Designed miniproteins, single chains. Designs and how they scored, part 85

Each design is a single chain, and the fold is of that chain. pLDDT is the mean over its residues in the fold that is shown.

## One batch from the design tools (miniprotein)

Design m2939
Fold by ESMFold2-Fast:
Structure m2939 (fold): chain A 82 residues (1-82)
Amino acid sequence: METIEDNEELAKKLLEQLIEQLKQEDNPERQLDLIESFEQTIEDTIDDEVIRAKTLEALEQAKKFIEEGKIEEAIEILEKSI
């Protein structure tokens, strides 16, 4: 539990990087590839199981919105997770 703040800060930084890259990418397939790459980074980097699970859930929700063509809603769910 003593590392929970560091894990929250790291997760927020990763989500901010993902949001910035998604805003620059106009291809849905590449947007999905970005999310999958960040899912792997989060699994490898975030040690706190609760923060990891919440962050991965946000990415999964964003992925579903992108598959539906709702990129703005995908970005909004990620921003709300910061």
Scores: mean pLDDT 81

Design m2940
Fold by ESMFold2-Fast:
Structure m2940 (fold): chain A 78 residues (1-78)
Amino acid sequence: GAVELAQRAVEAARKGDIERALKLMEEAARKLNTLEAEVLVGMAYIGYGVGKLTGDEEFARKQVIAAAERLVKIAEEQ
């Protein structure tokens, strides 16, 4: 379900696999079908993009982890 996908996204992001984490977040958000979930995916992509542009990989990782953890909470509350 969406909870398991979001939890896998958190674990992927913690391991530094940011692209895998973003993909799992997209899958979780699609299952949740809520504006808040879609916004969290968008914010994670913005954080990732800023990290790429500035070379701050740790900023990118922290932003994606935070968004994925929030997505877990939303998925658990639906």
Scores: mean pLDDT 87

Design m2941
Fold by ESMFold2-Fast:
Structure m2941 (fold): chain A 68 residues (1-68)
Amino acid sequence: DRQQRLQQARLLLQQADRYDQLSVNYRQQSDLYRQQGDVKQSSRYLGLSSRYDGLSRQLRRQAQDLLS
């Protein structure tokens, strides 16, 4: 069913966009903590940024696989 796969791909892409936005926001928080000298918080938010970037990429690959 082509239509169901298209719908699933759209939902995955929407979730990927949300995770990409979270990744950007966490990267900004990491930079702010680094500017304040809070290395521990900076590292934590950098880790969160990297995690959500990875999740966004995984979801985009899954969406592409559903459309191939």
Scores: mean pLDDT 89

Design m2942
Fold by ESMFold2-Fast:
Structure m2942 (fold): chain A 74 residues (1-74)
Amino acid sequence: SPFDEFLRAIEEGNVDAAVEAAKRALEEHPDDPYLPSAALEGIRTRDAEVARYLYENKVRVYTPEQGVAELDAL
């Protein structure tokens, strides 16, 4: 899945690939309110476990609208 590709890219330190995978994940699941927060925090921290934890536990650190806008700007 694009989210699994995102997690792998973060683990590999490939930020450009992580951003592209996160954008594809959002395109496939545009109404997912937890995906933007997980993706942005994974990118910010460079830690795939942070992203996975936030997504699996349905944690929003950003509003969905703010998170989508920030991810699209990358």
Scores: mean pLDDT 85

Design m2943
Fold by ESMFold2-Fast:
Structure m2943 (fold): chain A 87 residues (1-87)
Amino acid sequence: MEEVEKFLDALVLLGADPENIDEIAEKSGVSKETVEKIRELIKKYNLTPEEFSRVLQELERRYQAGEITSVEDALKALEELLKKYKS
């Protein structure tokens, strides 16, 4: 559960500054490898800030509902939502 909260923190930080992988990993407590995977997904789908905000809200909702229990689940949910909200 704590790892998913850290993942969400890393995702928010990457949305603001996607180039600072080392600092994001340090501040969020997520591994550099995981931060890099999140950055690659964000760049791959190229969402608008509005679309990305919707993805963040839905990920947080799923986490609060107990549907996301691991970083792997969070990564899969992130890619699904990025694909879904890409117009």
Scores: mean pLDDT 79

Design m2944
Fold by ESMFold2-Fast:
Structure m2944 (fold): chain A 93 residues (1-93)
Amino acid sequence: SAEEEKLKAEALKLGDEVSRRLEEGRRQAQEDPEKAAEVLKQTAEWSREKAKEATKLTGEAAKAGREAAASGVGATILAIGAAVEAELRLKQL
């Protein structure tokens, strides 16, 4: 359905956004170690908010179809993973 394709696209876009933000956060932390703690904290907080968005999107996607639901779950896992990685890196500082 058109709704399933739209929700699938939204989930994939969210997953891509999370992956790019985590990569940027890693790069910024490496380029400026003195700001690493602030960068990692901001990345963790942002990724947690994206995980909440992805969870809500997954619920809507599950009503639309299996492919959209799978993409929503994928985005949620990526967002949680990004938050956890940023928090673990922050703890190591």
Scores: mean pLDDT 85

Design m2945
Fold by ESMFold2-Fast:
Structure m2945 (fold): chain A 71 residues (1-71)
Amino acid sequence: SAEVRELAERALEALRAGDLEEAARLLKQTSIVAKEEGNEGAARAAEGGAEAARQGDLVSAMFGAKEVLEL
């Protein structure tokens, strides 16, 4: 959806800026919206990215956000 894409793109921008806290918030929001839309793949990718961002794993968080954009 457009909403899922917009949230994931904003999360990637936050990750590129080094704002892991904002990225985790946006990816958690992405996972909730994706789950409500029935896109379980995007929801899992976004939740994984949010968890990686919470743990300070920038690379894994970026991969999770990019995976959402492919789903």
Scores: mean pLDDT 87

Design m2946
Fold by ESMFold2-Fast:
Structure m2946 (fold): chain A 73 residues (1-73)
Amino acid sequence: SALEEAFAAATEGMLLIQQGKYDEALEKFREAVALYPASRAIRQLLEEAVEYLRSQGKEEYAEKVEELLTELE
C-alpha cells in the first residue's frame, strides 16, 4: 500500500540520518510525504526525525524536515 511504502521510505530516512547521510535522508522523507501526505503515522515519524536531528545538533536539516511537515497540512 502507499502507506506501507511511505512508512518504509521514512524509516529508511531515519536509518540514513543515523549514518550521517542527511541529504539522502531528506530525499527519503520527501518520497514518504509525496506517497502519503494525509498520514498521521508519517507526520509522527517526521516529528521524531526533527527531534533526533536537533539532538545531534543538525538544526539546518531539522528545519528542512519541518518544512516537509507543512506539506502534510
Scores: mean pLDDT 84

Design m2947
Fold by ESMFold2-Fast:
Structure m2947 (fold): chain A 64 residues (1-64)
Amino acid sequence: MKTVTVKSIKDGGLATVTAPSFDVGEAGIATTENGLKSGATFIAPDVALVLSSSGKADFGFITA
């Protein structure tokens, strides 16, 4: 498993995404700083789609 930090485009919050790879179409698990877990999918080379706790989609940009 690999881990990256993503920064939300919507609110600037940070989450850690764990997945087998960061290739487009790979699914993973996002964990926010407060420990909330949600699904994540990589939709572009440096972008993950994360489902928020409210069920809304949020986009995170992968930070190095």
Scores: mean pLDDT 69

Design m2948
Fold by ESMFold2-Fast:
Structure m2948 (fold): chain A 65 residues (1-65)
Amino acid sequence: MEELRERLLAEGASERAVEVLELYLQGYTQAQIAEKLGISRSTVSRYLSEAQSAYSAALRKEAEE
């Protein structure tokens, strides 16, 4: 089970952004992810940034507790 995926989706990350992050965490490079998903490297970089922003939002919500 992937707690990270659920948290990122709850914070507004797209399913594609989470998919890109999961591949990156598995050791794939941005170029390899772009080839696997049929998207540009710049799009991969953008999705990684979206996932990081969603993670930061999750941390802010937890700080209120």
Scores: mean pLDDT 75

Design m2949
Fold by ESMFold2-Fast:
Structure m2949 (fold): chain A 94 residues (1-94)
Amino acid sequence: SPEEEAIAQLLSDLSKEFFEAFEKDPSKLKEVLEEVVKRLQELFPELSEELQALLDRTLAKLEENKDNLEKQKEIADQFFAEVALLAFEHLRAQ
């Protein structure tokens, strides 16, 4: 689907921007994730509550692993994978 391809590209671009920001300053990880979620909520207002719940769970996992950059990266990768699932399920359900 062209719409699914456009969303996949958007999520790929957001993920890339996130990991570039994380590499420059890992201390801003929370702020960058909050900005990513805000942008996604503007694009998918119907998913706003689900995206907020996912952010809250992800931030809790990151706090538990604040001294482990490798685990923080894995948690962030999982976050973007779960965002992709939510977005694609929303498109397919319509």
Scores: mean pLDDT 81

Design m2950
Fold by ESMFold2-Fast:
Order: sequence, then structure tokens, then C-alpha cells
Structure m2950 (fold): chain A 75 residues (1-75)
Amino acid sequence: MEARERLEAAADGALDFAVRLMKEGKITREQALELVEATLDVEAEHLINQGYDPEEVEKAREELLARARERLDAA
């Protein structure tokens, strides 16, 4: 699904940036998660505005946010 791929790319980019900031001591794990969540929310709104199914977009967003939590806990 193209919408999921777009959300996954946005999440991965935000997560890589957030992990870097955490390693530099600039943000907390909670702030890192907030950054990923905000990035996914913006991309989800963009996809919905482009005519993608809101239910599928929101489902993918929730799955990717859960995945980001696991990755931040492992970092």
C-alpha cells in the first residue's frame, strides 16, 4: 500500500533523527516518541487530503507508532 510506504518512510526518518538527538543528550525518550507521533500525524493528514482512505491511513499510523515505541525502547 502506497500510503503505508509513505507513512513508514516518514516514521523511519523521524525515528533516525530522534535517536540521534537522544544519543546526543538533547531530548528524552518521551520527546523522541512525541516527535515521531507528530511527524506521522502530519503525514497522515497529508495522505487523507490526497484522497487516501482515512481508516487505512489511521490504522497504519497506529501500527507504525507502536513499532517506533519498540525501537526507542531498544535504543
Scores: mean pLDDT 82

Design m2951
Fold by ESMFold2-Fast:
Structure m2951 (fold): chain A 72 residues (1-72)
Amino acid sequence: MSDAVKRLEQIIREKQPVSLDANLNDGQRAIIEDFIRRNQLQIGDGPTLTFDDVLEYEVHEGIQDIKRAVGL
C-alpha cells in the first residue's frame, strides 16, 4: 500500500481529528467532506486531508471491494 493509504487507514482506525486543506475547490471539498462523514471522523486540530490522499485511498478501497466481491 502507498504511504497515503496507510496514513488514512491509521487516521480512520484511531478516529483522529482531521483538518481540511484550505486550497480545495468546491468539488474536492465535497468529496473530502463525504469521506469524513462516511468514516465518522471529526474536523479539528489534526492531520490535513488533501484531495490526492483521499482519492488514492478511495481507489485502493474500491479495488479491495471488487476483489472481495469476486473472491480474490
Scores: mean pLDDT 80

Design m2952
Fold by ESMFold2-Fast:
Structure m2952 (fold): chain A 59 residues (1-59)
Amino acid sequence: MHENRIGAIYERARAEGREPSLDELQQMLADVQASLKAEPSPEYQRLLARVQEQIEKLK
């Protein structure tokens, strides 16, 4: 299990039947960027793109 804020935010939103808020998405963006610096992976790169797309849709 990923012990990071990104997974927690997505799981919380999913459990509540809602999309993450703009504030939650901005926090996820920062966390994904930090995770990519610590451990570059295709999974985190895909997650970064996905979070950026969701932020753009909420503007």
Scores: mean pLDDT 72

Design m2953
Fold by ESMFold2-Fast:
Structure m2953 (fold): chain A 78 residues (1-78)
Amino acid sequence: SPEEAIEEARKFMDRLIAALEPQLTPEQVAELRRRGDEAIEKAKKMIENGELTPEEALEFARKDIVEAAREIVERHQA
């Protein structure tokens, strides 16, 4: 269901943030949460518009969240 897909995406984001939090600043954690929330809202909108199935939207949200995390971590290591 759409609700289940969105819940899974949020749980994925929470787990990823928990894993990365020890190596990130509070500002970077806040940025990752903001970008993750944007990815989830985008996925929700795509489901509502019939552009993606719930499964496809969950996958795209997860990819966007992982990309955001990678960018934030890479910027920290530079």
Scores: mean pLDDT 83

Design m2954
Fold by ESMFold2-Fast:
Structure m2954 (fold): chain A 87 residues (1-87)
Amino acid sequence: SLVDEIKKEAEEALKRLQGITDPEEAKALVREFIKRALEKLKKSTDPKEQQEIADILNEFFDKLVEMGKLTREELLEIAEKAQEEID
């Protein structure tokens, strides 16, 4: 399912981010993940699936803030830029 795919991609992205020390490389990886998740969200026609993808994105943001990689404000700015690229 799209939900399972995005959940696995989120887990993989978080794992990769643990090894990344360059802020620009970290932001690029986060942006690409958010962009992929938003593209899948846009293609989904199931409201439950859309909500679960949104929940995965929110959990991903929470974990990145907890890791000290990015602030929630920075993550929202990246998400807004990713959304502009797919619109």
Scores: mean pLDDT 82

Design m2955
Fold by ESMFold2-Fast:
Structure m2955 (fold): chain A 101 residues (1-101)
Amino acid sequence: EPLLELPDELAAFLNVDARVLTRSAAIDAFIRSTGLYDPATDAIAPGSLWSDLMTYDAATRTIHLSPELAALTGRSSMPLSGLDDLILAYLLAQGARILAP
């Protein structure tokens, strides 16, 4: 699993003391810090910091991205299974770096 190096401001946002995390740990920290996704309810949490940047269509299980996230990811929408990739793309845009394995 690749390691991510976090800039100080991003680590503070994620409420983590470590500056190097695994991809899974960084994504989990993002989900916890933002309340974006609740695995117990299988839903995008309303009122999270990211609810204004994406909308979830439960009928199609599709996430629709704001213009800002569409520019970042190259997509206007993605399936819910793409959430981890979306979070990773955001972390990289905020200055996280993938370290060699």
Scores: mean pLDDT 69

Design m2956
Fold by ESMFold2-Fast:
Structure m2956 (fold): chain A 55 residues (1-55)
Amino acid sequence: MIDWNNLSPEERAVFDAGYAEILALHDAGASQEEIDAVVDAMTERLLALQRERER
């Protein structure tokens, strides 16, 4: 589970970039499936960064 309250600077940058992309997709009228794909990609990257930090 991602700890949303204690993100590293690298994790915060990934989250901020992903969130900006999600907002742009909403404004463009993208489907929920397209938005979910971006959320999934962002979540996978954040989990990978957290696992690397725990090593």
Scores: mean pLDDT 77

Design m2957
Fold by ESMFold2-Fast:
Structure m2957 (fold): chain A 95 residues (1-95)
Amino acid sequence: AAAEALRAAAEAFAAEGRAKGYKVELRETRREWLDEDNNPRTTLAVVVNLYDENNNLVGTWAGSTSTAEDRESAVVYTATELINIGGEIDEELLK
């Protein structure tokens, strides 16, 4: 599932950060929005922040999922896909 893939990617980044000795903060945010047909849709967003021993932010990873209500036209955006296509971090997710 898209949410499971997003969480797995976030946890993989967090695990790498911990292995390198950084402090890790992981935040999940759920957003509801309306598509072009005014149908309610849900996006899950996850931010992983890495801090050094002095609490300086040294790394950030952010991703989100979005799914169509119609399974036949479902478009799934995972954190990995957003990163691979050069997706930019939403500044609101850097909080």
Scores: mean pLDDT 62

Design m2958
Fold by ESMFold2-Fast:
Structure m2958 (fold): chain A 93 residues (1-93)
Amino acid sequence: SESFVEGLKTAIRDLKEFEENLKDKLPKEVIREVLERGLGEARKLLESEVVEDPEVRELLEEFLEKLIELAKKAGFPELAEEAEELLEELREK
């Protein structure tokens, strides 16, 4: 779980940095790709036994909350909805 904890902390930091760069009008296609990759990683992690680790679970929740925020801010409500569904699934575990 150590490597997953470190990976999630890095991913959250990268999303926060990406949010700062949204002010520079990045192409919507690039924003969509980043969000879709994040959702894919979150889904894969949710399907693995590593979410039994409370620290991984807490970081994954923070990661999904950030994806929801960014998807809404970037104008991708469908991606925000997908992230919200993953967050609900995580909370049921």
Scores: mean pLDDT 82

Design m2959
Fold by ESMFold2-Fast:
Structure m2959 (fold): chain A 98 residues (1-98)
Amino acid sequence: SSEEFQKDVDLGVAEVKYAVSATVLAKKYKKLGKYDAADKIENSDLKGRAEFIVKEFKDKDPKAAKYAELALKYYEKGDETKAYEYLSKAFDTIIDSL
């Protein structure tokens, strides 16, 4: 159906945007000499990345931490599209502040 097709498109778009945001964030961390943070972004799964952002940014960037918390919530519900969308927003928030 057109609704099923749109859901598949939305998932693909969210996953691509997420992958781009993760790559940009890791590259910016490397440029800043923050190799441990870059490694955490490059070599963790979605859950590990989101948990890292919550832990590191809860006080430094509460908006990024809140987006990562929402990503974890949707990941646990099996809503992959929303999990990718919110974690991408968390990464973009951090990227804009670097």
Scores: mean pLDDT 90

Design m2960
Fold by ESMFold2-Fast:
Structure m2960 (fold): chain A 108 residues (1-108)
Amino acid sequence: SKVEELRELVEKADEHFKNGDYEKAIKLYEKALELARELFGEDSPIVAQLKLRLAEVYLKMGKYDEAISLFEEALKILEKIFGKDSPLVKYARKLLEEARKAREEAEK
């Protein structure tokens, strides 16, 4: 099933991310994101979660602008679904703030 394909793509992407294979992780998360959009739509929890994962990979690579953009996109989806006071939204805001601070520190 396409849902099983999505799960396999995410599992493989997570493994590459853990191993520091960031380029492979990005390609697999991007494929997972495309499939998740087709199955569940743009404003779905899985699309938001995949954007958070992809943003974390870009952050580890020092690609701060790409990471910040993806965190902001994920946060908008999560706020719309769960509301601004949900634990997941608070967590996504923390990641976005950490990415912004990392960018500022790298510019010193």
Scores: mean pLDDT 89

Design m2961
Fold by ESMFold2-Fast:
Structure m2961 (fold): chain A 87 residues (1-87)
Amino acid sequence: SIEDQFKAELEKMLEAIKAGDVDAAVEHFNNMMNLLNQLSLEQQLAMLEEAIAKLEALVPESAAGQTMKDQFIALLREEAAKVREQL
């Protein structure tokens, strides 16, 4: 399913952020966002909330990873707010 593909990309993004791999983190983030656009608004909100929760629980191994975590949480919260406005 598209939701299963989203979750797979989310896990790869989390691994990349933990390792401080900026290029991989950005690639998987973009893949997640592209998959998100194929879901209903209700499914989009659920997937965004799961991604935010998993990012908040993540303990990065480097300062670069921490910066990416903070930036991606901010971007996902902004997207979740936009989805809520459309519901």
Scores: mean pLDDT 89

Design m2962
Fold by ESMFold2-Fast:
Structure m2962 (fold): chain A 97 residues (1-97)
Amino acid sequence: MSDAEIEAEALLTLAAALTVVTLKHPSAEGAEATRKALEAAAEAARGTESGAELLAQAADLAEEVARAAEAAGDRESAEALRELAERFRAEAEALRA
C-alpha cells in the first residue's frame, strides 16, 4: 500500500467521523466541514490503485450528509452534497472502465 493510499484512507476516516457528528447535530457548518473533508479524501484517492473504491465510499458519505441536511431544512447544503456524491460516483465508475 502506498503512502497516498494510507493518506486517502485516513482522510476518508475523518470524513466518516464528521458525517456521524453531522447526523447527530445537523448544522450548515457541519455539512460544509464534511464536504471539505470528503473533497480532500477524494483528491488523495484519485492517484491511488484503490481510488475507485475510496471515491465510491466518499460518494456514500456525501449522500448520507445530504439526507441529514435536507431533513434539517438546509436545502442548499443538501443539493451541494448530492452533486458531490454524483461526481464521486461518476469518477469511481470511470476508473473501473
Scores: mean pLDDT 83

Design m2963
Fold by ESMFold2-Fast:
Structure m2963 (fold): chain A 65 residues (1-65)
Amino acid sequence: ERVYDENERKALKAFQEKFGLPVDGVLDEETRKALLEFQKKHGLEPDGVLDAKTRLALRKAGIKA
């Protein structure tokens, strides 16, 4: 089970807000599914983890991550 730091949680909240999910900063099942679909769409490894490559792709898509 992964514990995110404050900056990672802020990035996760920005992702949740952009995709209309509950903004709680927790990588719950719905947030993880949305993240997997985002990763697949952007040619990233679909592991459902908010890693550095995923955060860079989010920033390029206009999401504050």
Scores: mean pLDDT 74

Design m2964
Fold by ESMFold2-Fast:
Structure m2964 (fold): chain A 72 residues (1-72)
Amino acid sequence: MSEQTVRILAEASLGVLEMWVFIAKKTGDKTLEEIFRKIDEELERFRKEFPDHPALVARFEAEAKRLKEELA
């Protein structure tokens, strides 16, 4: 798979994480544990799907951390 294709897929996955953050902020949902679990599941999936793209994995990890800190 080309790096450009992997980058597009990574951005799509980040969009899903941002959607969960948006829902949490709008609904006042206090189940941070479930949202953190969803973020961790997406990060684990991304690591397994793209182990040969460490720079993209690191970027995804940084964004996942940022989203968790934004909710905490």
Scores: mean pLDDT 70

Design m2965
Fold by ESMFold2-Fast:
Structure m2965 (fold): chain A 89 residues (1-89)
Amino acid sequence: SELARARALAARAAADAALLTAVAENPLQTPLSQHQESAKIFQERLAALRATDPARVQAAGLNIPQVILGDLAAEAARYGALAEALAAE
C-alpha cells in the first residue's frame, strides 16, 4: 500500500540520518560496523546527488556531509507527512 511504502521510506531516511549523526557525534564510541554502514549510506547518497545535481555538489564543497544529512532529514519529513495524510483518509 502507499501508506506502508511512505512509512517505510520515512523510517529508512530517519534511521540513515540518525546513524550518520551518531557516528559524527560519538566516533570513538561507535562500533566499526556502524562506521562502515554510515560510509556506505554517505557514498550512495553522494553518488545520487552527483547524478541529479552536480552543481549543488560543487557549491557545497566541504559542507557535503551537512547537505546529505539535511537531504535525509527532509526526505524523512516529506514521507512522514505523506504517511500522516494517507492515514487520515
Scores: mean pLDDT 86

Design m2966
Fold by ESMFold2-Fast:
Structure m2966 (fold): chain A 80 residues (1-80)
Amino acid sequence: LKELFKEGVRKEAEALGLPIPSEEELEAAAEALEKKVASDPLRKEAAELMVKARLAELEGNEEEAEKYLKKFEELRKELE
């Protein structure tokens, strides 16, 4: 999850023409996300799927993005 999140943030910054955050900032943000999902395996899986979907969108791969979003929706439905 941490590496996927860091890649997502880097690519998003590039796409928006913003400065890429420092490695320390990326690590701190990734660590915060891991802490939020550490207590719940389903939340961790959902977060990973969301990061993968966003990464696919940034790469212009709409088919992969939709696939990950669909899996996320199925997990959310099971949690309700």
Scores: mean pLDDT 76

Design m2967
Fold by ESMFold2-Fast:
Structure m2967 (fold): chain A 60 residues (1-60)
Amino acid sequence: MNEKLAEELYKRSEELKKKGKLTSADALKAMADSLKEGKSISESVGRALRVVGDQIDAEL
């Protein structure tokens, strides 16, 4: 389920990549990947938050 949402998030991710918003793009892609795997929306949001956290940690 949420396949249409996953495809929309993939498109949004590609737009963000073109604008140089790499962290946001990676977060949306991770959420979309999780949704395509059949994970819940809340778990998919959790995956996106982990991607953002990992990127922030890389700046420290």
Scores: mean pLDDT 76

Design m2968
Fold by ESMFold2-Fast:
Structure m2968 (fold): chain A 78 residues (1-78)
Amino acid sequence: GPPRRDSTEGLRARGLTDEEIRRLEAWGIEKGLYDGEVDGRADLGTYFALEAFQVEHGLEADGVADAATLAALRAFLS
């Protein structure tokens, strides 16, 4: 089925590290899309930043860390 929004545990289970989550959060702050803390823990704001990252990179904006999203995060934020 189509992917769905994941938790912090879901992002980690897809192989995303706490450092990579922090990089996404920092990117969201720079874009004015996230006002929380850069702590490597996903919250609702982290998922909004993920959806915006997906839009910017031509991915499906579902807030789910699928293989394409993980590849883009690693290419552009790692």
Scores: mean pLDDT 69

Design m2969
Fold by ESMFold2-Fast:
Structure m2969 (fold): chain A 76 residues (1-76)
Amino acid sequence: LDELMREAERKAEEEARELGDKKLNEEMEKNSDTLNEAKKKGKDEYDKLVNELKKKMDEETSFISAMLSGLALSKI
């Protein structure tokens, strides 16, 4: 049981990490104009925006990881 839980958690973390990376890239591409404008204003503004996007993706990734773990356990 514990081993199956650990396997589900590991798999969920891997999938969430992949989704997080993909989502971050998509959000950066979607906000490329805003990022370029912030970059023109200064490195501080650019770094702030990138950090905000990264934080948001990390939070979403954690939530997805928890959901995937729950779904895997419900099938066992």
Scores: mean pLDDT 71

Design m2970
Fold by ESMFold2-Fast:
Structure m2970 (fold): chain A 61 residues (1-61)
Amino acid sequence: MLDEIIEEAARRLREAGASEVQIEAFRKTMEAMHALLNTSEEELREMADLVIAQVRARRAA
C-alpha cells in the first residue's frame, strides 16, 4: 500500500509540474517517514496532498 500511495502522489506531482529531482526527493521522504516514524497511510496521503498544493502554489507565485 505504501508503494501505491507514493506512486500515485509522484504521478500527481509530475502533473503539477514537479521536476524528477523533486519527485525522487519526495519518494525518499515518504519512505523515511514511514520507516522512522511509522507514519500512517492516512498521514502520508495528507502529506502528499500538502506537497502537491505547495508545488501548485509556487507556480502561481
Scores: mean pLDDT 77

Design m2971
Fold by ESMFold2-Fast:
Structure m2971 (fold): chain A 69 residues (1-69)
Amino acid sequence: SNARLEAETLLALADMYLALGKRSSNPEEKKELYKKAIELYDQAAAIDPSLRDEVERGKKLAEEELKKL
């Protein structure tokens, strides 16, 4: 379904932003990238709750990294 594809796309984008955040050496860039990842994870889970476990894992990593900044 379109909703499933949209949620999977948002999850993939969130994972990409998480990875970009981990690769950045700039604290402000890291902060914005991790915040964007969290936003996209929340959107994916809202559209398709079956992605909750994958979303929770990625979101937790982004939130833990933000706490270090």
Scores: mean pLDDT 88

Design m2972
Fold by ESMFold2-Fast:
Structure m2972 (fold): chain A 68 residues (1-68)
Amino acid sequence: GPQTQALQQRIADARLDLESSRALLKQYEQGVKLDPNNSVLVSQYTGAKLRIIGSEFEIELLEEQLKK
């Protein structure tokens, strides 16, 4: 139904956000490894990790809603 199409689109958008966040995480991880005392890099790395967890959880919820 129309709600199924809307949910599929939201899942697609969330997956794109997840891919972007994973790419950023890899970049920040390398930076933190090189300078673990840099609070800015540590903050960016931690933020990217939390964003990934949030996006994965959102996708899971949306996929559950798709199962009616």
Scores: mean pLDDT 84

Design m2973
Fold by ESMFold2-Fast:
Structure m2973 (fold): chain A 93 residues (1-93)
Amino acid sequence: LEWLDELIAEGKSYGEGEDVKRVQELLHRHHLLLFSEPPDGKLVGSDLVQLNILQRDLGLPANGKVGPETLRAIRDLLERLQRGEPLPAMKTV
């Protein structure tokens, strides 16, 4: 996903906006986050909690922001899924 690599290259951390909405849509599509509401570009409430859990399970700081480390980990996870590799051990809540 070229747009994801571009976000990683920018080196910015996102808390809301269209880039966050695209990441939410991507994570929802691959069942990595359980959203009770459609992606809207906001990381609040349950979406923020789910992101923090994902960050922790990937060995990242649970800061609730979509930064380069989080984006890189998501990209790597999606590449593993595309190759049919098992997901890393993650806790489901």
Scores: mean pLDDT 67

Design m2974
Fold by ESMFold2-Fast:
Structure m2974 (fold): chain A 77 residues (1-77)
Amino acid sequence: MDLNSPSFQQEVSDSLGRMMYSIMLSAGASEELAREIGKAMKELSLAEMNGDEEAKKKAKERLDELIKKADEEVKKK
């Protein structure tokens, strides 16, 4: 239950990143975009756990932009 443990934060963030990657691939996003979205989700999760408002804002903005790009790719199919 040590939420500030680096190992715990990395494990949770890695899991969330992999889940998002799989969801994006299943939705028809390219592998490249799915990987970038997974990375952005991991960064957002870590920033939220650390209470870093600047990092959280950056990660959220990047995630939103990448999801928009994936949505546009899926709509073209």
Scores: mean pLDDT 77

